# Ledger of designs, part 43: designed miniproteins, single chains, continued (3)

Each design is a single chain, and the fold is of that chain. pLDDT is the mean over its residues in the fold that is shown.

## One batch from the design tools (miniprotein)

Design m9577
Fold by ESMFold2-Fast:
Structure m9577 (fold): chain A 70 residues (1-70)
Amino acid sequence: SSELEELVAKARNISKERAREIVERIAALSSDPERAKRLLGEMARAVLEGNEEKAKELERELLQLVLDGS
């Protein structure tokens, strides 16, 4: 969604177009695309809130989904 793309763009200081590409690629590589998108949004919010611990935890969970994917 445009909201997810905007959150990722702000959190990573990148363009919305790059954020969309990243979201689509990670979701495609994931064993659970919808969960991956949810985790990306939660991770972006944690980064924007300055919650480094939560961001790292969510990143590990997202990485596991990607590793379990094709």
Scores: mean pLDDT 84

Design m9578
Fold by ESMFold2-Fast:
Structure m9578 (fold): chain A 59 residues (1-59)
Amino acid sequence: GESDLELLQRIIKVVNEATKDANEKQREEINRQAALAYQAELAGKLEEAEEYIKKALEL
């Protein structure tokens, strides 16, 4: 399974890639989804964390 550190590293990579060409509003929403993913991970809700990561990538 994916470790907590591996999930955090994936979230960081997603945020960096997604924000590369993002406008201010998109960047704010990407950061919001990333924060929710991290909170879900801390709660042990890995499936919810993955859904937030997917939402960030769709922006």
Scores: mean pLDDT 74

Design m9579
Fold by ESMFold2-Fast:
Formats: structure tokens, C-alpha cells, sequence
Structure m9579 (fold): chain A 57 residues (1-57)
């Protein structure tokens, strides 16, 4: 699905931005909006973003 590719691209942007608070916040917000549009809960969105940040380190 096209949206899955966009989600993966945003995950990579978050990983690249971990040391930059402004860039990380922007990428995380875009990913959160996409996941909410796909029907994920706010809790699931928060967990996924936290997991991506943890995986980057």
C-alpha cells in the first residue's frame, strides 16, 4: 500500500533526526498524523514513535 511506503520514509526521517529536536518533532508529527488517518489509536501512535526512536539508538 502507498501509505505504508510513506510511513517507512517518515520512520527513516525520525531515525536521522534523533539528535535534532526540531527535525525529530516535525517528522514525528507527520508520522503521527498518517497513523491516525490509518485508524491507529493515539496510544499506538505514541508507542510506535517511541519504538522508532529507541531503535535508532
Amino acid sequence: MKKEEEIKALEERIKAAVGDSAALAAAAMELANLLLEQGYSTEEVGERIAAIVAEAR
Scores: mean pLDDT 78

Design m9580
Fold by ESMFold2-Fast:
Structure m9580 (fold): chain A 92 residues (1-92)
Amino acid sequence: MLSKEELWLETELALLEMQVAIEKRILNDPRATKEDIEEVIKRLKEYLSRAEEILQRAKDLGYERVAQRAQSLIDYIKELIKEAEKKLEEMK
């Protein structure tokens, strides 16, 4: 059973996952401008920082499941940043 604090962290992580999914949709839009991609990179870096905060808090509190989910999100955000940076390099 989830504690109130663990449920709060899981909820915050779920909202962050949804925000990252929106950024992926922008990256996949063929109409996305260079400025749009630069803004996506900026927001993804902010989400990365927030995911790392959730990971640290989950580890400190012993919430293994939340920590694993946060780590997966961190890895995915890092992948998306690399994808966005490559797309930006290809835009002339």
Scores: mean pLDDT 87

Design m9581
Fold by ESMFold2-Fast:
Structure m9581 (fold): chain A 69 residues (1-69)
Amino acid sequence: MTLEEEAQAVLDAMTAEYGKTPEEVARLIAEGMGEDLSDEEALKFLEHSARVAAISRPGGLAGARDLAA
C-alpha cells in the first residue's frame, strides 16, 4: 500500500466516522489551528495531515519500515 492509498483510507475513515464531508473536516481543522485558510488550502493541509497519520500508524508495513525501531 502506498502512502497516498493509506492517506485516502484515513480520509475516508474520518469522513465516515464523523458523517461530514472532507471540506467540512478541513475547515474544522483550520479553525482549530487558529488559521483562516482558504477551502483549497484547508483541504491540502488535511491531505498532508492524513499522510502524516498514515506514516505514524502502528502495525502497518509502511509504518513499521518508516519507524525502523
Scores: mean pLDDT 65

Design m9582
Fold by ESMFold2-Fast:
Structure m9582 (fold): chain A 54 residues (1-54)
Amino acid sequence: MEAKKRAIRLIGRARGVSDETIERMIRERLSQREIADRLGISTSALSRAIASLK
């Protein structure tokens, strides 16, 4: 699994987002900013999470 998809799933689950919503965000190829907004985190926080998995 790509680091970005793994980061989105880990953060989404930690924040109480449903698996359905997480998979939809991944499927829709949303921008990093849009994903961060939907997860309730900053774009910088999402970027750091992705970097930590690479």
Scores: mean pLDDT 76

Design m9583
Fold by ESMFold2-Fast:
Structure m9583 (fold): chain A 55 residues (1-55)
Amino acid sequence: SPEDLARELAREALELYKQGKIDEARELLRKASELTGLSLEEIDRIGVELAIENL
């Protein structure tokens, strides 16, 4: 589903953020938005949800 794909890409972007690869993370989130039709805001929300779930 689009949400599952967004979740996978958001998780990858979180790993890039942890490595300080901010530009690469931003490009991946942009790609996720384009591929899924979800807004960058919704993808960011999914990323926050994933980060909380992994605490």
Scores: mean pLDDT 79

Design m9584
Fold by ESMFold2-Fast:
Structure m9584 (fold): chain A 65 residues (1-65)
Amino acid sequence: MATEEQKKELIAKVEDLIRRALQLSPEARAEVLGHIQEALKAIDSGNLEKAKEHIERAERVIAEA
């Protein structure tokens, strides 16, 4: 089971990614937000590994934008 602390840490990362995404082009922003949406769904289902995968994809889009 995912701990409340692990979920809070992932949510904090998602919030940071959203803030960073808002400063990107509309195309890059949409791609980042898509990955964030999937990460949040994974957090809600308790699949932290899947959530981390989507967060990593969002971070990669930001780094390459």
Scores: mean pLDDT 82

Design m9585
Fold by ESMFold2-Fast:
Structure m9585 (fold): chain A 120 residues (1-120)
Amino acid sequence: SLLDEARALAAAEEDPARRAFLEGLIAQVEAITDPEIRELFAEAVLLIARNIDRLSEEELMHLAVVFSALVTAITTRTEEALAAAEAKLAEMRARYADNPVVQELLEVFERILEAIKERM
């Protein structure tokens, strides 16, 4: 699975801070009970892991904020949590409009958001 590939990349990460960051994202994915949504989040973690050397600490923290908002939206299934995730995603798209690596990751988050909307 994509999640198993993400776990393998996290385990192979030599930088302790980056490894802990990836392990934290993986733990959030494992809490998701919907298998289709879990696979989309696993794709996001895998792409972050593959690009982690191209992302600044600030970029990683901003991506983590959107990621956590999307996890909250699917786990609580409230309109308020969904609106918060949508707002954070829009904020990051505007902030990183000229950053192609971040924009590629935000496109995966957009697919997650749309899939969550279908389950509301």
Scores: mean pLDDT 89

Design m9587
Fold by ESMFold2-Fast:
Structure m9587 (fold): chain A 71 residues (1-71)
Amino acid sequence: SAAARAAMAAYAAAMAAAGDEKGAQSNRLFSEGRPEGAPGLAGYHARLAGEAAAKGDMERAGVNAAGSAAA
């Protein structure tokens, strides 16, 4: 979906803005290798969101929850 594409692009842009050029590139390559709306992508982001929330990292949890919802 257009929403999934936008969310993945925003995630890559956020990584680049944080100075993580390798992370941004990896996320783009991952996006290219997986079709939009793939269930595995949603599950991956949901897992990361849960792990971040358990550590009290609400910002990271929010970003990954949005990625899961967009996939």
Scores: mean pLDDT 63

Design m9588
Fold by ESMFold2-Fast:
Structure m9588 (fold): chain A 87 residues (1-87)
Amino acid sequence: SMEEKIERALAQLDAFIAELRASSSVAQALTVLTQLLRELEAELKRLEEDPNRDPSLSPEETELRIAILRAQIERLREEVARLQAEA
């Protein structure tokens, strides 16, 4: 289902964040996650501005990619805010 694919993507992101937090300083983690957030925001904007740009993707596949990106962006914003409070 769409929900299962979103949950899997978020679980992979959470694993990445946990490994990054275990292996780096707050300042280093903040730099990496802020860059990733900007990259995902740019990708979301690209897909929202032209959802039919890639004719190999169905409307449903595009909707799923947008939903995953929005969920990942929300999770990253929460983590960046937590790290900024620690810095």
Scores: mean pLDDT 85

Design m9589
Fold by ESMFold2-Fast:
Order: structure tokens, then sequence, then C-alpha cells
Structure m9589 (fold): chain A 92 residues (1-92)
């Protein structure tokens, strides 16, 4: 997981540095890969929360959105993901 987050962040940084459409597409692909890996994780809710934050950050950087708005959206998603994990742990 951490290696995928690092790769996604690095791709986003490269896209911002070069302004290349190819680098932007690569950042988007890595963000999608990160989301898929989180969904397949045995710690799905925690990894989904981490992936959601990383995905929001990468996607916003690729689109030039303000980080502040992206962080606010990611923060709004975190309680829902945390509640889902709490329900899953209670069922186990």
Amino acid sequence: MEELIRRAVEAARRALETGSPEAEREAARLAEELLREALASPRAAEDLARAALALAGVGALARGEPEERVRARAAALLPAVTALEAARLAAA
C-alpha cells in the first residue's frame, strides 16, 4: 500500500512539474490502481480511507484544484468509511 501511495504522489508531482498530459494520465492510472488495491485489502475500511485521501490529492493536483477543497472532501468521506469499519468489526 505505502509503495503505491508513494508512486501515485510521485507521478502527480511529475505531472505538475512537467505539465505533460501523459504524466497526468499516469498519475490518474496510479490513483485508480491504489483504489483497487485498497478495496482488495483485508483492512478494507482503513485502506479505503487512506486511498481516498491519496486519490483525492492526486486527482486534484492533476486537475489543478485547490488542495484545501480536496482535503475538505476527503475529510467528509472519512467518517463514513470509519463507521463502515466499526460495523464490520462489531459483526466479526
Scores: mean pLDDT 60

Design m9590
Fold by ESMFold2-Fast:
Order: sequence, then structure tokens, then C-alpha cells
Structure m9590 (fold): chain A 61 residues (1-61)
Amino acid sequence: GPLEEELRRLAEELRRLEREGVRLVIQGKHDELAAVQARAAELRARLEELSRELGVPVPKT
């Protein structure tokens, strides 16, 4: 259903942001890293909300 699709898409986006964050650490781009971490936190909050609504555990990142 639409909530399961959203959960999957958010988990995929979060994994992409985490990989981007690793690259930014290696490059020493602290301001860009902070922005990526802020976005990741927003996605994690939404994943936790959907996980609660669907009664399933939060997907691994």
C-alpha cells in the first residue's frame, strides 16, 4: 500500500544520505555534512512514525 511504499522510499533515501555523509566526512565538508545530517534526522523521524502506524520495525539503514 501507499504507506509501505513511502516507508521503503524513505529508507532508501536515508541510506543514500548516509553514504553521502561518509563522502563529505572524507572531503572535510563540515557545513554540507551538517545539512545532510539534518535531513537524515527528519527522514528517521518520519520512518519511526510510519513504522509505528504500520506496526513494523524501522528498516535497517
Scores: mean pLDDT 81

Design m9591
Fold by ESMFold2-Fast:
Structure m9591 (fold): chain A 69 residues (1-69)
Amino acid sequence: SALEKAVKDNVLHGVVTLMKANGVAQAEIDELEERVKRGELSLDELIALAKEYAAAQAAAGRAAARAAA
């Protein structure tokens, strides 16, 4: 449905933002967007990716704080 697509697009935008924050190459981001466009990734899989990149960002922040202490 259009609503399901809108939800997926919003989650994908969040994943792309987190990927960029983690220094992921544009080519890899483009591959993810094409996989979503082809319906190869479910909403649950996108949410799992968002959680993974958010956890990586949080871990990097903690590592930087420990290095500065």
Scores: mean pLDDT 79

Design m9592
Fold by ESMFold2-Fast:
Structure m9592 (fold): chain A 63 residues (1-63)
Amino acid sequence: MLEELEKKALEAIKNGAPREEIEKLVRELAKLYEKETGIKISEEDIKAAVEHALALSKQIAAA
């Protein structure tokens, strides 16, 4: 379920998981999103999402 995977990704971000783990979760989310919506997620979009997730992790640590 997309919601469960989003929750796991958020927990990984909160816990400061390594880039490789965050990238894996983002790729799994993109795959499920494509399956549910039929919208193809590009490699560029996946890379952008990983960078945004890492930035969010830093913001949570700073807040």
Scores: mean pLDDT 76

Design m9593
Fold by ESMFold2-Fast:
Structure m9593 (fold): chain A 96 residues (1-96)
Amino acid sequence: NPELEKLLEKYKELYEIAEDDEEVKEHLVRGAELQLENPEISNLPSIEELKELLQQLALGALRYFKERGDEEKLEKVRKLAEELGVPQEKIDEALK
């Protein structure tokens, strides 16, 4: 499935951006766990659900790197969020 392969590559990119930061890795894992507990998506194993999960993980990473002042990683995650189809309004909100 080309769409699934694309989403898995985006997840790998996000994880690689966080690779040298254990706090971000923990945040990404925690974010995934919280999304799986969401009654709207917990029993829907679909490409759309996976895409929404990745969008939420990317938004979490944006907030984290902004708080840390890591402009290089912040820019990388911003581009990844845009590629995942996160609305610009949500990206801007995460960066406030």
Scores: mean pLDDT 69

Design m9594
Fold by ESMFold2-Fast:
Structure m9594 (fold): chain A 63 residues (1-63)
Amino acid sequence: MKEELKKAVEEALKKVLENYTGDLSKIDPNLLISLIITEAAKILGVKPSDVREEAEKIVKELL
């Protein structure tokens, strides 16, 4: 379970970075985290609210 979520977060981070053409340093960190969590949930086929707490911890470890 944690390994699948971690891989989904890593893929979500890659996709968010590929789709965002602006300056990442100027994004609100909370907004960036929310975008990554939403994309990770989409990759896993679950609701963002179901993985939010665990995904947020993983995102903070990667950032």
Scores: mean pLDDT 75

Design m9595
Fold by ESMFold2-Fast:
Order: sequence, then C-alpha cells, then structure tokens
Structure m9595 (fold): chain A 58 residues (1-58)
Amino acid sequence: SAMEVAEEAARLVEEGRAREAAELLKRAGISPQQAAQLLGSLGKDDLAVRVYLELSGL
C-alpha cells in the first residue's frame, strides 16, 4: 500500500539511505510530498518533513 511504501521510505531516510528511498517512491509512483502527507497522517511529523526535504531534490 502507499502507506507501507511511505513508512519504508522513512526508514531508509533514517538509515541515511535517501537515494534508495527516492528510488522506492519513484517505482511505487508516490511523490515525496504524498509520502510526507501519509507520514504526517500517522503523527510522524518530523519524519514527514525530513522525507519531503531530503527526497524532493532527488
């Protein structure tokens, strides 16, 4: 699901694997903005901001 992909991308970002997180989102057809919105809906606001900022430039 889109939610599971967003959570996996957040985990990769936390591990310093931002390139792999960006690739995961591209393959799933999910934008960094959409992933950040999904993470925000789970109350993961710090991760949502980090995912948006780190992946939007890749």
Scores: mean pLDDT 86

Design m9596
Fold by ESMFold2-Fast:
Structure m9596 (fold): chain A 70 residues (1-70)
Amino acid sequence: MEAELERLVQTALSIYQLAKEGVISYEEALKALERIRERLKELEDQGVASAPEAIRLVDELIAELKRELA
């Protein structure tokens, strides 16, 4: 479970970077980050200790992309 959480965080950071570099659209990045957030929420519900901090990180990435899109 911890290895999966780490991969999800790394994937979220990569998606954010790809959006900032213009490789993917901000809309596509937001969709993907929301899916990652849902999976992290499942891990939180399973009791993975690092999940709340990972969710906060992904929420911040989503907020930044939404601010840029507005």
Scores: mean pLDDT 84

Design m9597
Fold by ESMFold2-Fast:
Structure m9597 (fold): chain A 116 residues (1-116)
Amino acid sequence: LALTPEQRQILLEGIDLVLAGQSILDLLIQNNLIVHPELNPELADLIEEAMQMLSTPVPESERVALIDRLLQVLRTATTLSTALAAAVLALQLASHLKDPALRREQLARLRELLLS
C-alpha cells in the first residue's frame, strides 16, 4: 500500500473506534483526513458518490459495492493522497453500515489491507 506507517496506524485506530461504537469524526478532523474532491482529482467521482451516500439513505448493498471499489483503489494506488482518500472513505462508509455483522466484515477487510 502507498500509505505511511503513521497513516496506517491512524486508520487502524479509526477501525477500533467504529467497532467500539464511537465516532471517528474527531479523529479525522485532528489528523486532517477529511477527503476533498478538489485535492483528489483522480478520485473526484468516487469521492462525490461516497459523500452522497454518507448524506442520503441508500441500500446497504450500494454502500458495500462502493467500499469494494474504494478497497480496489487502495490496493492499486501509486500516490499517498489517492491511497489515503480511498482508505478514509472506505472507513467512513463502513461506519455508516447499519448491520453490525456487515460493518464488522467490511472493517475486517480494510484492516487486513492496512496490515499487509
Scores: mean pLDDT 83

Design m9598
Fold by ESMFold2-Fast:
Structure m9598 (fold): chain A 81 residues (1-81)
Amino acid sequence: MLQQSVTTKDGVLHHKSVVEPIAKKFNVSIVANTSNNGWVIRGEAKNVNKAYDVLKDILENMPEELKNNPVAILEYTKAKL
């Protein structure tokens, strides 16, 4: 098992629109960190590394205009999967 942590500028937002689809796609556990400023990914090493890369890409490159629209965020996430 591997564990990776990712800190976000937006805290633990976008669970349903970003985190949940990634967790399902890669069969990993993703939970909020204790400080509520990031996510902890756990699972098989290959799956954790892929989930980390996709999550980081989405969180760094998501357009600002999408942040107030959960449906648009979910569509953006699905396009990256």
Scores: mean pLDDT 77

Design m9599
Fold by ESMFold2-Fast:
Structure m9599 (fold): chain A 64 residues (1-64)
Amino acid sequence: AKALTAEELKELKKKNPEFWKEYLERNTEIGVEKIKAAVEKDEEKLEELLKKEEELNKEARSKL
């Protein structure tokens, strides 16, 4: 799933500022973990993280 666009993030912040903050924090954590998994060549962990990222983006869009 694609990350939220700048416009979608702006709308999320306006409609649900608490979840917008949570979304940014969780998305940043997933990004850091993806970099670590890529360095370690842990393909299974990368697949898990991509799935978590997809679920997070889907949840965020449902709240727009």
Scores: mean pLDDT 83

Design m9600
Fold by ESMFold2-Fast:
Structure m9600 (fold): chain A 74 residues (1-74)
Amino acid sequence: NAQELIDKGVEALKAGNYDEAIKYFEEAAEKGTPQQKGLAYYLLSIAYEKKGDTEKANEYRAKADEAFRQAGLL
């Protein structure tokens, strides 16, 4: 499920495996609830920032904010 994908992505992110983390978070964003999509996009933003991809980091931060609004968290 999307939460398990987020958990695996976070483990990969902590290990410095940013490309693996991105794959898990992308799949979680496709399958999750609005709250889970928001979290997955936020984590994608962090992973891309760690890779030095500022444009993608900013894009995913905006997607996270929109998903959190849809979930009633903003």
Scores: mean pLDDT 86

Design m9601
Fold by ESMFold2-Fast:
Structure m9601 (fold): chain A 72 residues (1-72)
Amino acid sequence: EVEELIAEADALAEKYLAENTPEGQRKARAYRILRMTIHGKAAAGLPPPPLTEENIERVVEALERSEKAVDA
């Protein structure tokens, strides 16, 4: 269920943030973004994306590319 997906994303973000590593911080950021996407999709009546490692990696890559485009 969407509520469970959001709670899981929050828990994972908190877990990775607690690792206090650059990689953990990046993963926490990706989980927070995915959480917002899940919430937004659910609010619009659309199916939320699954909470998988592949999706997290894609979110991290997309965020890095967006940041690079702004900096360029």
Scores: mean pLDDT 74

Design m9602
Fold by ESMFold2-Fast:
Structure m9602 (fold): chain A 85 residues (1-85)
Amino acid sequence: NAWAEAEAVFHTLRGQGLLGEGKYEEAVKHFERALELDPDDVLAHVLLGEAYKKLGKIDQAKEWYEKALSLEPNNERAKKLLEEL
Protein backbone atom coordinates (compact mmCIF):
# COMPACT_ATOMS: atom_id res chain seq x y z
CA ASN A 1 0.00 0.00 0.00
CA ALA A 2 1.90 3.02 -1.35
CA TRP A 3 -0.26 5.53 0.59
CA ALA A 4 0.30 3.75 3.93
CA GLU A 5 4.08 3.60 3.28
CA ALA A 6 4.22 7.32 2.39
CA GLU A 7 2.10 8.26 5.45
CA ALA A 8 4.30 6.07 7.71
CA VAL A 9 7.48 7.79 6.43
CA PHE A 10 5.86 11.23 6.95
CA HIS A 11 5.00 10.38 10.59
CA THR A 12 8.49 8.96 11.30
CA LEU A 13 10.17 12.10 9.89
CA ARG A 14 7.76 14.47 11.68
CA GLY A 15 8.22 12.59 14.96
CA GLN A 16 12.01 12.73 14.57
CA GLY A 17 11.82 16.52 14.08
CA LEU A 18 9.59 16.88 17.16
CA LEU A 19 12.00 14.69 19.16
CA GLY A 20 14.84 17.07 18.19
CA GLU A 21 12.67 20.04 19.33
CA GLY A 22 12.07 18.44 22.77
CA LYS A 23 8.36 17.84 21.99
CA TYR A 24 8.47 14.26 23.25
CA GLU A 25 4.73 13.61 23.79
CA GLU A 26 3.95 14.81 20.23
CA ALA A 27 6.86 12.73 18.88
CA VAL A 28 5.39 9.61 20.56
CA LYS A 29 2.02 10.17 18.82
CA HIS A 30 3.69 10.42 15.39
CA PHE A 31 5.85 7.31 15.95
CA GLU A 32 2.78 5.37 17.17
CA ARG A 33 0.94 6.39 13.97
CA ALA A 34 3.95 5.34 11.86
CA LEU A 35 3.91 1.89 13.52
CA GLU A 36 0.13 1.52 12.93
CA LEU A 37 0.87 1.98 9.21
CA ASP A 38 4.16 0.01 9.11
CA PRO A 39 4.46 -2.28 12.19
CA ASP A 40 7.90 -3.60 11.19
CA ASP A 41 9.63 -0.21 10.78
CA VAL A 42 12.78 -0.70 12.88
CA LEU A 43 13.66 3.02 12.89
CA ALA A 44 10.19 3.94 14.22
CA HIS A 45 10.61 1.38 17.06
CA VAL A 46 14.01 2.88 17.99
CA LEU A 47 12.74 6.48 17.85
CA LEU A 48 9.64 5.66 19.94
CA GLY A 49 11.94 4.11 22.58
CA GLU A 50 14.14 7.22 22.51
CA ALA A 51 11.07 9.46 22.99
CA TYR A 52 9.95 7.38 26.00
CA LYS A 53 13.48 7.59 27.46
CA LYS A 54 13.33 11.42 27.14
CA LEU A 55 9.97 11.32 28.98
CA GLY A 56 11.63 9.30 31.79
CA LYS A 57 9.57 6.20 30.89
CA ILE A 58 12.54 3.83 31.03
CA ASP A 59 10.55 0.55 31.07
CA GLN A 60 8.69 1.60 27.89
CA ALA A 61 11.97 2.74 26.26
CA LYS A 62 13.51 -0.69 27.02
CA GLU A 63 10.46 -2.51 25.57
CA TRP A 64 10.65 -0.60 22.26
CA TYR A 65 14.45 -1.03 21.89
CA GLU A 66 14.03 -4.78 22.53
CA LYS A 67 11.26 -4.91 19.88
CA ALA A 68 13.59 -3.14 17.42
CA LEU A 69 16.33 -5.71 18.17
CA SER A 70 13.83 -8.59 17.71
CA LEU A 71 13.22 -7.25 14.16
CA GLU A 72 16.90 -6.41 13.45
CA PRO A 73 19.32 -8.08 15.95
CA ASN A 74 22.35 -6.19 14.58
CA ASN A 75 20.81 -2.70 14.84
CA GLU A 76 23.72 -0.75 16.38
CA ARG A 77 21.55 2.26 17.36
CA ALA A 78 18.99 0.15 19.26
CA LYS A 79 21.77 -1.91 20.94
CA LYS A 80 23.66 1.24 22.06
CA LEU A 81 20.49 2.96 23.34
CA LEU A 82 19.42 -0.16 25.28
CA GLU A 83 22.91 -0.40 26.89
CA GLU A 84 22.66 3.32 27.92
CA LEU A 85 19.39 2.77 29.91
Scores: mean pLDDT 88

Design m9603
Fold by ESMFold2-Fast:
Structure m9603 (fold): chain A 98 residues (1-98)
Amino acid sequence: SEEFIDKATKLVLEELKKHPEIREQVEKLAAEFGVSVEDVLRIAVLLEKGYSVRDIVEYAKKLGLTEVEAQRLVAAVRKFLLDNPELRKIIKKAIEKA
């Protein structure tokens, strides 16, 4: 549900205040694609919760991105999560609390 994803995303945003280096990397990724930090983290939450790449790309397109840009953003967030196991733990805990 959207309410669940919103709650999990907010919990990740709050926890990232304690992890400034990870927050800065998320801010850089958001700036690269012209989206908000919240949008990047929502995509990360959707990926960790096991939503299909197709559904996540459709969400990203609603942010004003073309299909190719949306696919690139989802792939970049996926790679970022693989490169940041601490962020993945933060997201998994947020999902459990939501």
Scores: mean pLDDT 87

Design m9604
Fold by ESMFold2-Fast:
Parts: structure tokens; C-alpha cells; sequence
Structure m9604 (fold): chain A 60 residues (1-60)
């Protein structure tokens, strides 16, 4: 059985995990799209296609 302090810590961990997952989904797609455009030098059309594919994967 978890103590009240451990339960509060675990609940906080779950809150952080949910917020982090949502932020990572948004930030990771944006960061990867930026990397493709700047570092990989891909055309905007190709970057848009990759972004759409990643959004589809996360929508599962």
C-alpha cells in the first residue's frame, strides 16, 4: 500500500507524463520538420508529407 506522500508523488508523475506526452507529440513533429528543412534540405512539399505521416502515426 502506498503512503499518502507516495500516492501524491505518483499522481504528480502521471500528470507530468500526460502533459509531457502531449507536448512531445507536438514539439517532436515540429522539431523534426524543422530539421528536415534546415539540415536535410528537403523541399517544403516533402517536409509536409513527412509531417502528415508522423501525425497519422501519433493518431493511432
Amino acid sequence: ELTPRQRASEARGQQVARATNRALEEASIDEFAEWLATEAGLAPETVAQVRAALEEQLAR
Scores: mean pLDDT 67

Design m9605
Fold by ESMFold2-Fast:
Formats: structure tokens, C-alpha cells, sequence
Structure m9605 (fold): chain A 83 residues (1-83)
């Protein structure tokens, strides 16, 4: 789980950075990889982000923020469980 979280965090950061730099092909590759994640919430949201970028050529700021927040939420649940 921890290695999957680390991988997903790195891929999300790379996808957002690639999109900001206008490297949409690289951003699409990273989002596709995230969509194959074993973390269901992250995978589902990454599929939506992939479709938005493919359809519009832009990854919106709300979607970028949501991608980061979903990963942070999964990290917080894993490292600091409320149980």
C-alpha cells in the first residue's frame, strides 16, 4: 500500500507539471497510469481527469486540486488512521 501511495503521489505531481508545461501527451500518459492504480478513488478520479484533458486539451485547476487532495486524503488515512 505505501509503495502504491508513493507511486500515485509521484505520478499525480508529474501529470500536473506536464499539463502546466503544455506537455499534454506526457500528462495523458501519467493520468492513464494513475487510472490503473489499486486505490479505487484515485483510479476513478484519474480516469475523469484523463477524459477532460483528452476532450478539452486542458486540465482545469479544480481537477488539479482534486487530484492532489484525493492522494493526500488516502495518505492521511493510511499514515494517520482515525481508528
Amino acid sequence: MEEELKKVRELVDKAIQAAKEGNFDEALKYLEEISKSKIPGVARFAKGAYEELKKTGKLSVPVQVALRLIVVGEEVEYYYPLK
Scores: mean pLDDT 77

Design m9606
Fold by ESMFold2-Fast:
Structure m9606 (fold): chain A 97 residues (1-97)
Amino acid sequence: PELLVKALEYVAEGDIEKAVKLLEEAGYTRVAEAVRLAAEGRYAEAFALISDINSSNLELRLAAHIVQMAASEPEERKELLEEVKKLLEKLKKQQEK
């Protein structure tokens, strides 16, 4: 659960390799590959890999958001940081009793 949050933070900071490795170790191999493709500018292929991910699960939605951030320009990533922080806070509150 916390691994996706860390991967999201790595992508926001520009540490794509750390995010990819963390996602692969967590078993999100398709998401990890999508992040790599997005970072290489292969956006259509990256989004195709995550198109089958159902948005009903918060963790899977967070994974999709990681790919979207990797596909974004550095300037746009700064704007997404506020939304990233809101998602992170919401996930932490759900894990706390």
Scores: mean pLDDT 71

Design m9607
Fold by ESMFold2-Fast:
Structure m9607 (fold): chain A 82 residues (1-82)
Amino acid sequence: MSREELLAESEVTMLVMKGTIYKKIGEKALAKGNIEEAKKAYEEAARAYREAAELAERAGDEETAEIARRLAEEAEKKAKEL
């Protein structure tokens, strides 16, 4: 595993974690009735997951790309429903 491959994997992992953090922020905001905060958080989650999917796809990690794309679609749908 090269340094370039390790950096790409690290970046994908960080973006997935960022998406998950924003998803949790959105869930907490929604539980408090803070709809605008929830929308913003889910939009940020979707963006992070989309970036993770694009990087994973370029790295040839189709499985991670599919998972990240699905998570992005879920977050986008949640933001639109609010």
Scores: mean pLDDT 84

Design m9608
Fold by ESMFold2-Fast:
Structure m9608 (fold): chain A 102 residues (1-102)
Amino acid sequence: DVDSLIEKVEALLEAIANGDAERARELAKNLPPISDLDVQLEILERLAEKLREEWGDEETAERVEEHLRKFREDPRSGDALLDAMVLVLSAPVDLALARRAA
């Protein structure tokens, strides 16, 4: 169930952003392996929406969406998919670090 996987990944990223290491560890432990490319793309799209709507990070969301668009136009552009993944994974860590520094 893609929606269930998206909810689990969103919960994990939120735990990371909040600096809740114990919850993040438990959520990561219970996450199934995601090897289907279409499912990975759907998750990345929904995480970009979360960045925009819940975390107010419009700039990172737009960058993720642009990289995913480039990959969809030319699937041989693996760099674009990797760039999108790095942005999505970095944003909650950067947010947690910023919150800790404040």
Scores: mean pLDDT 70

Design m9609
Fold by ESMFold2-Fast:
Structure m9609 (fold): chain A 80 residues (1-80)
Amino acid sequence: MLTPEERELVLKIVMEASRKISDLVDELVAAGKTPEEIRAALNELRDKILEEHKDKLTPEQLAYVKEKLDAIVDAFVAWA
């Protein structure tokens, strides 16, 4: 299990990422993008967020963030 400090760090990253993903979905939907184009853009944003935090997170923390972001992307694509 993650320590309280690790959990706080990971939670902040996931919360900030979720907000960015939500904002991007709203923008792409308003632009008339297809679900496939939305998924591609969200996956690119996810990968960018993971890359930005790669050097600051352990492999376990990074895997946890990826799992949470993948679930968020799937939820938003299903909504779009």
Scores: mean pLDDT 81

Design m9610
Fold by ESMFold2-Fast:
Structure m9610 (fold): chain A 80 residues (1-80)
Amino acid sequence: GIKEGEELEKKGEEYYKKGDYLKAAEEFERAARLYEQSGDYKKAAEMYSKAAEAYEQAGDLKRAEEARQKSAELIEKAAK
C-alpha cells in the first residue's frame, strides 16, 4: 500500500545519496508500482521520474528512457 511505497521511496533516496544509483532506481520503481496499484498515479509518476534520473546517473540510458515514458503515461492517466 501507500506506506510500503513511502518506505521504498526512502530506501531509493538513501541509495541515491550514497551514489548507488542502480539500486536507487530499482527501489523507486518498486515504490512506483505500489503507488500505481493503490491508484495514486501522481505519486507513481513521480517515482518513475526519480527512477529515470537514477538510471541516467547509473549510465543505463535505455531504462531511464523507459521510466520517463512510464512517468509521462501516468501523468496523463492522473489528469483524467
Scores: mean pLDDT 86

Design m9611
Fold by ESMFold2-Fast:
Structure m9611 (fold): chain A 79 residues (1-79)
Amino acid sequence: GSMARSREIAREIAERLNQVARDYFQQRIDEALKYLKEVLKMPDEEIEKLRTELNALVDQGRDLEAFRLIKKKEEELKK
């Protein structure tokens, strides 16, 4: 019946929406890390450590915590 097909279509749509959201958050993180590196002069070692931590938070669905961590690092470097 058409019910099995409708469920598969719903799953595909959900997976595509999740992928778009992940790609969007990854782009925002990359832009923030570029700012920290190029403008605030954060060392490459610290950038890579922060990237790993931010990716772990995003993978756990903690996007708000990831952005708060970026903001905290930005404020620390401005002092």
Scores: mean pLDDT 77

Design m9612
Fold by ESMFold2-Fast:
Structure m9612 (fold): chain A 70 residues (1-70)
Amino acid sequence: SLPGAFKTKISKEKLDEANRRLAEVAAQHPGDVDAIEEEIERLYKEGLIDKKTAEQLINAVRRAAEARAA
């Protein structure tokens, strides 16, 4: 068990919600980078993910879309 002192501002519940929302948008809009990036920005603004995670996800989505378009 981890002590509460090392808990991030982003709770597990918020991270689970962020993952669920991203999965839904990706399923509805496969390869639509703009739609997925908008959802990532929304998640960051709501505090469900941190800035570093948002930047990593945007880069990953862009690369995944390029790979699937090929």
Scores: mean pLDDT 71

Design m9613
Fold by ESMFold2-Fast:
Structure m9613 (fold): chain A 65 residues (1-65)
Amino acid sequence: MSELEKLTPQELAVVRLLGRGYSQREIGELLSISPSTVSNHVRNAMKKLNLKDRKELAELARKNL
């Protein structure tokens, strides 16, 4: 839970939508950013949280957000 506070507001928004089951493309459309920008936010969030799997990031978001 405290680890999620290390994320920027934009990274947190992307991670929250990922936890809800949205694809990178859908998240990009919902937030009005490119899919590559979504991918960069996901990678930065994983690095800040020391996670190696995107599915772990999504599950963490689903349970804590």
Scores: mean pLDDT 80

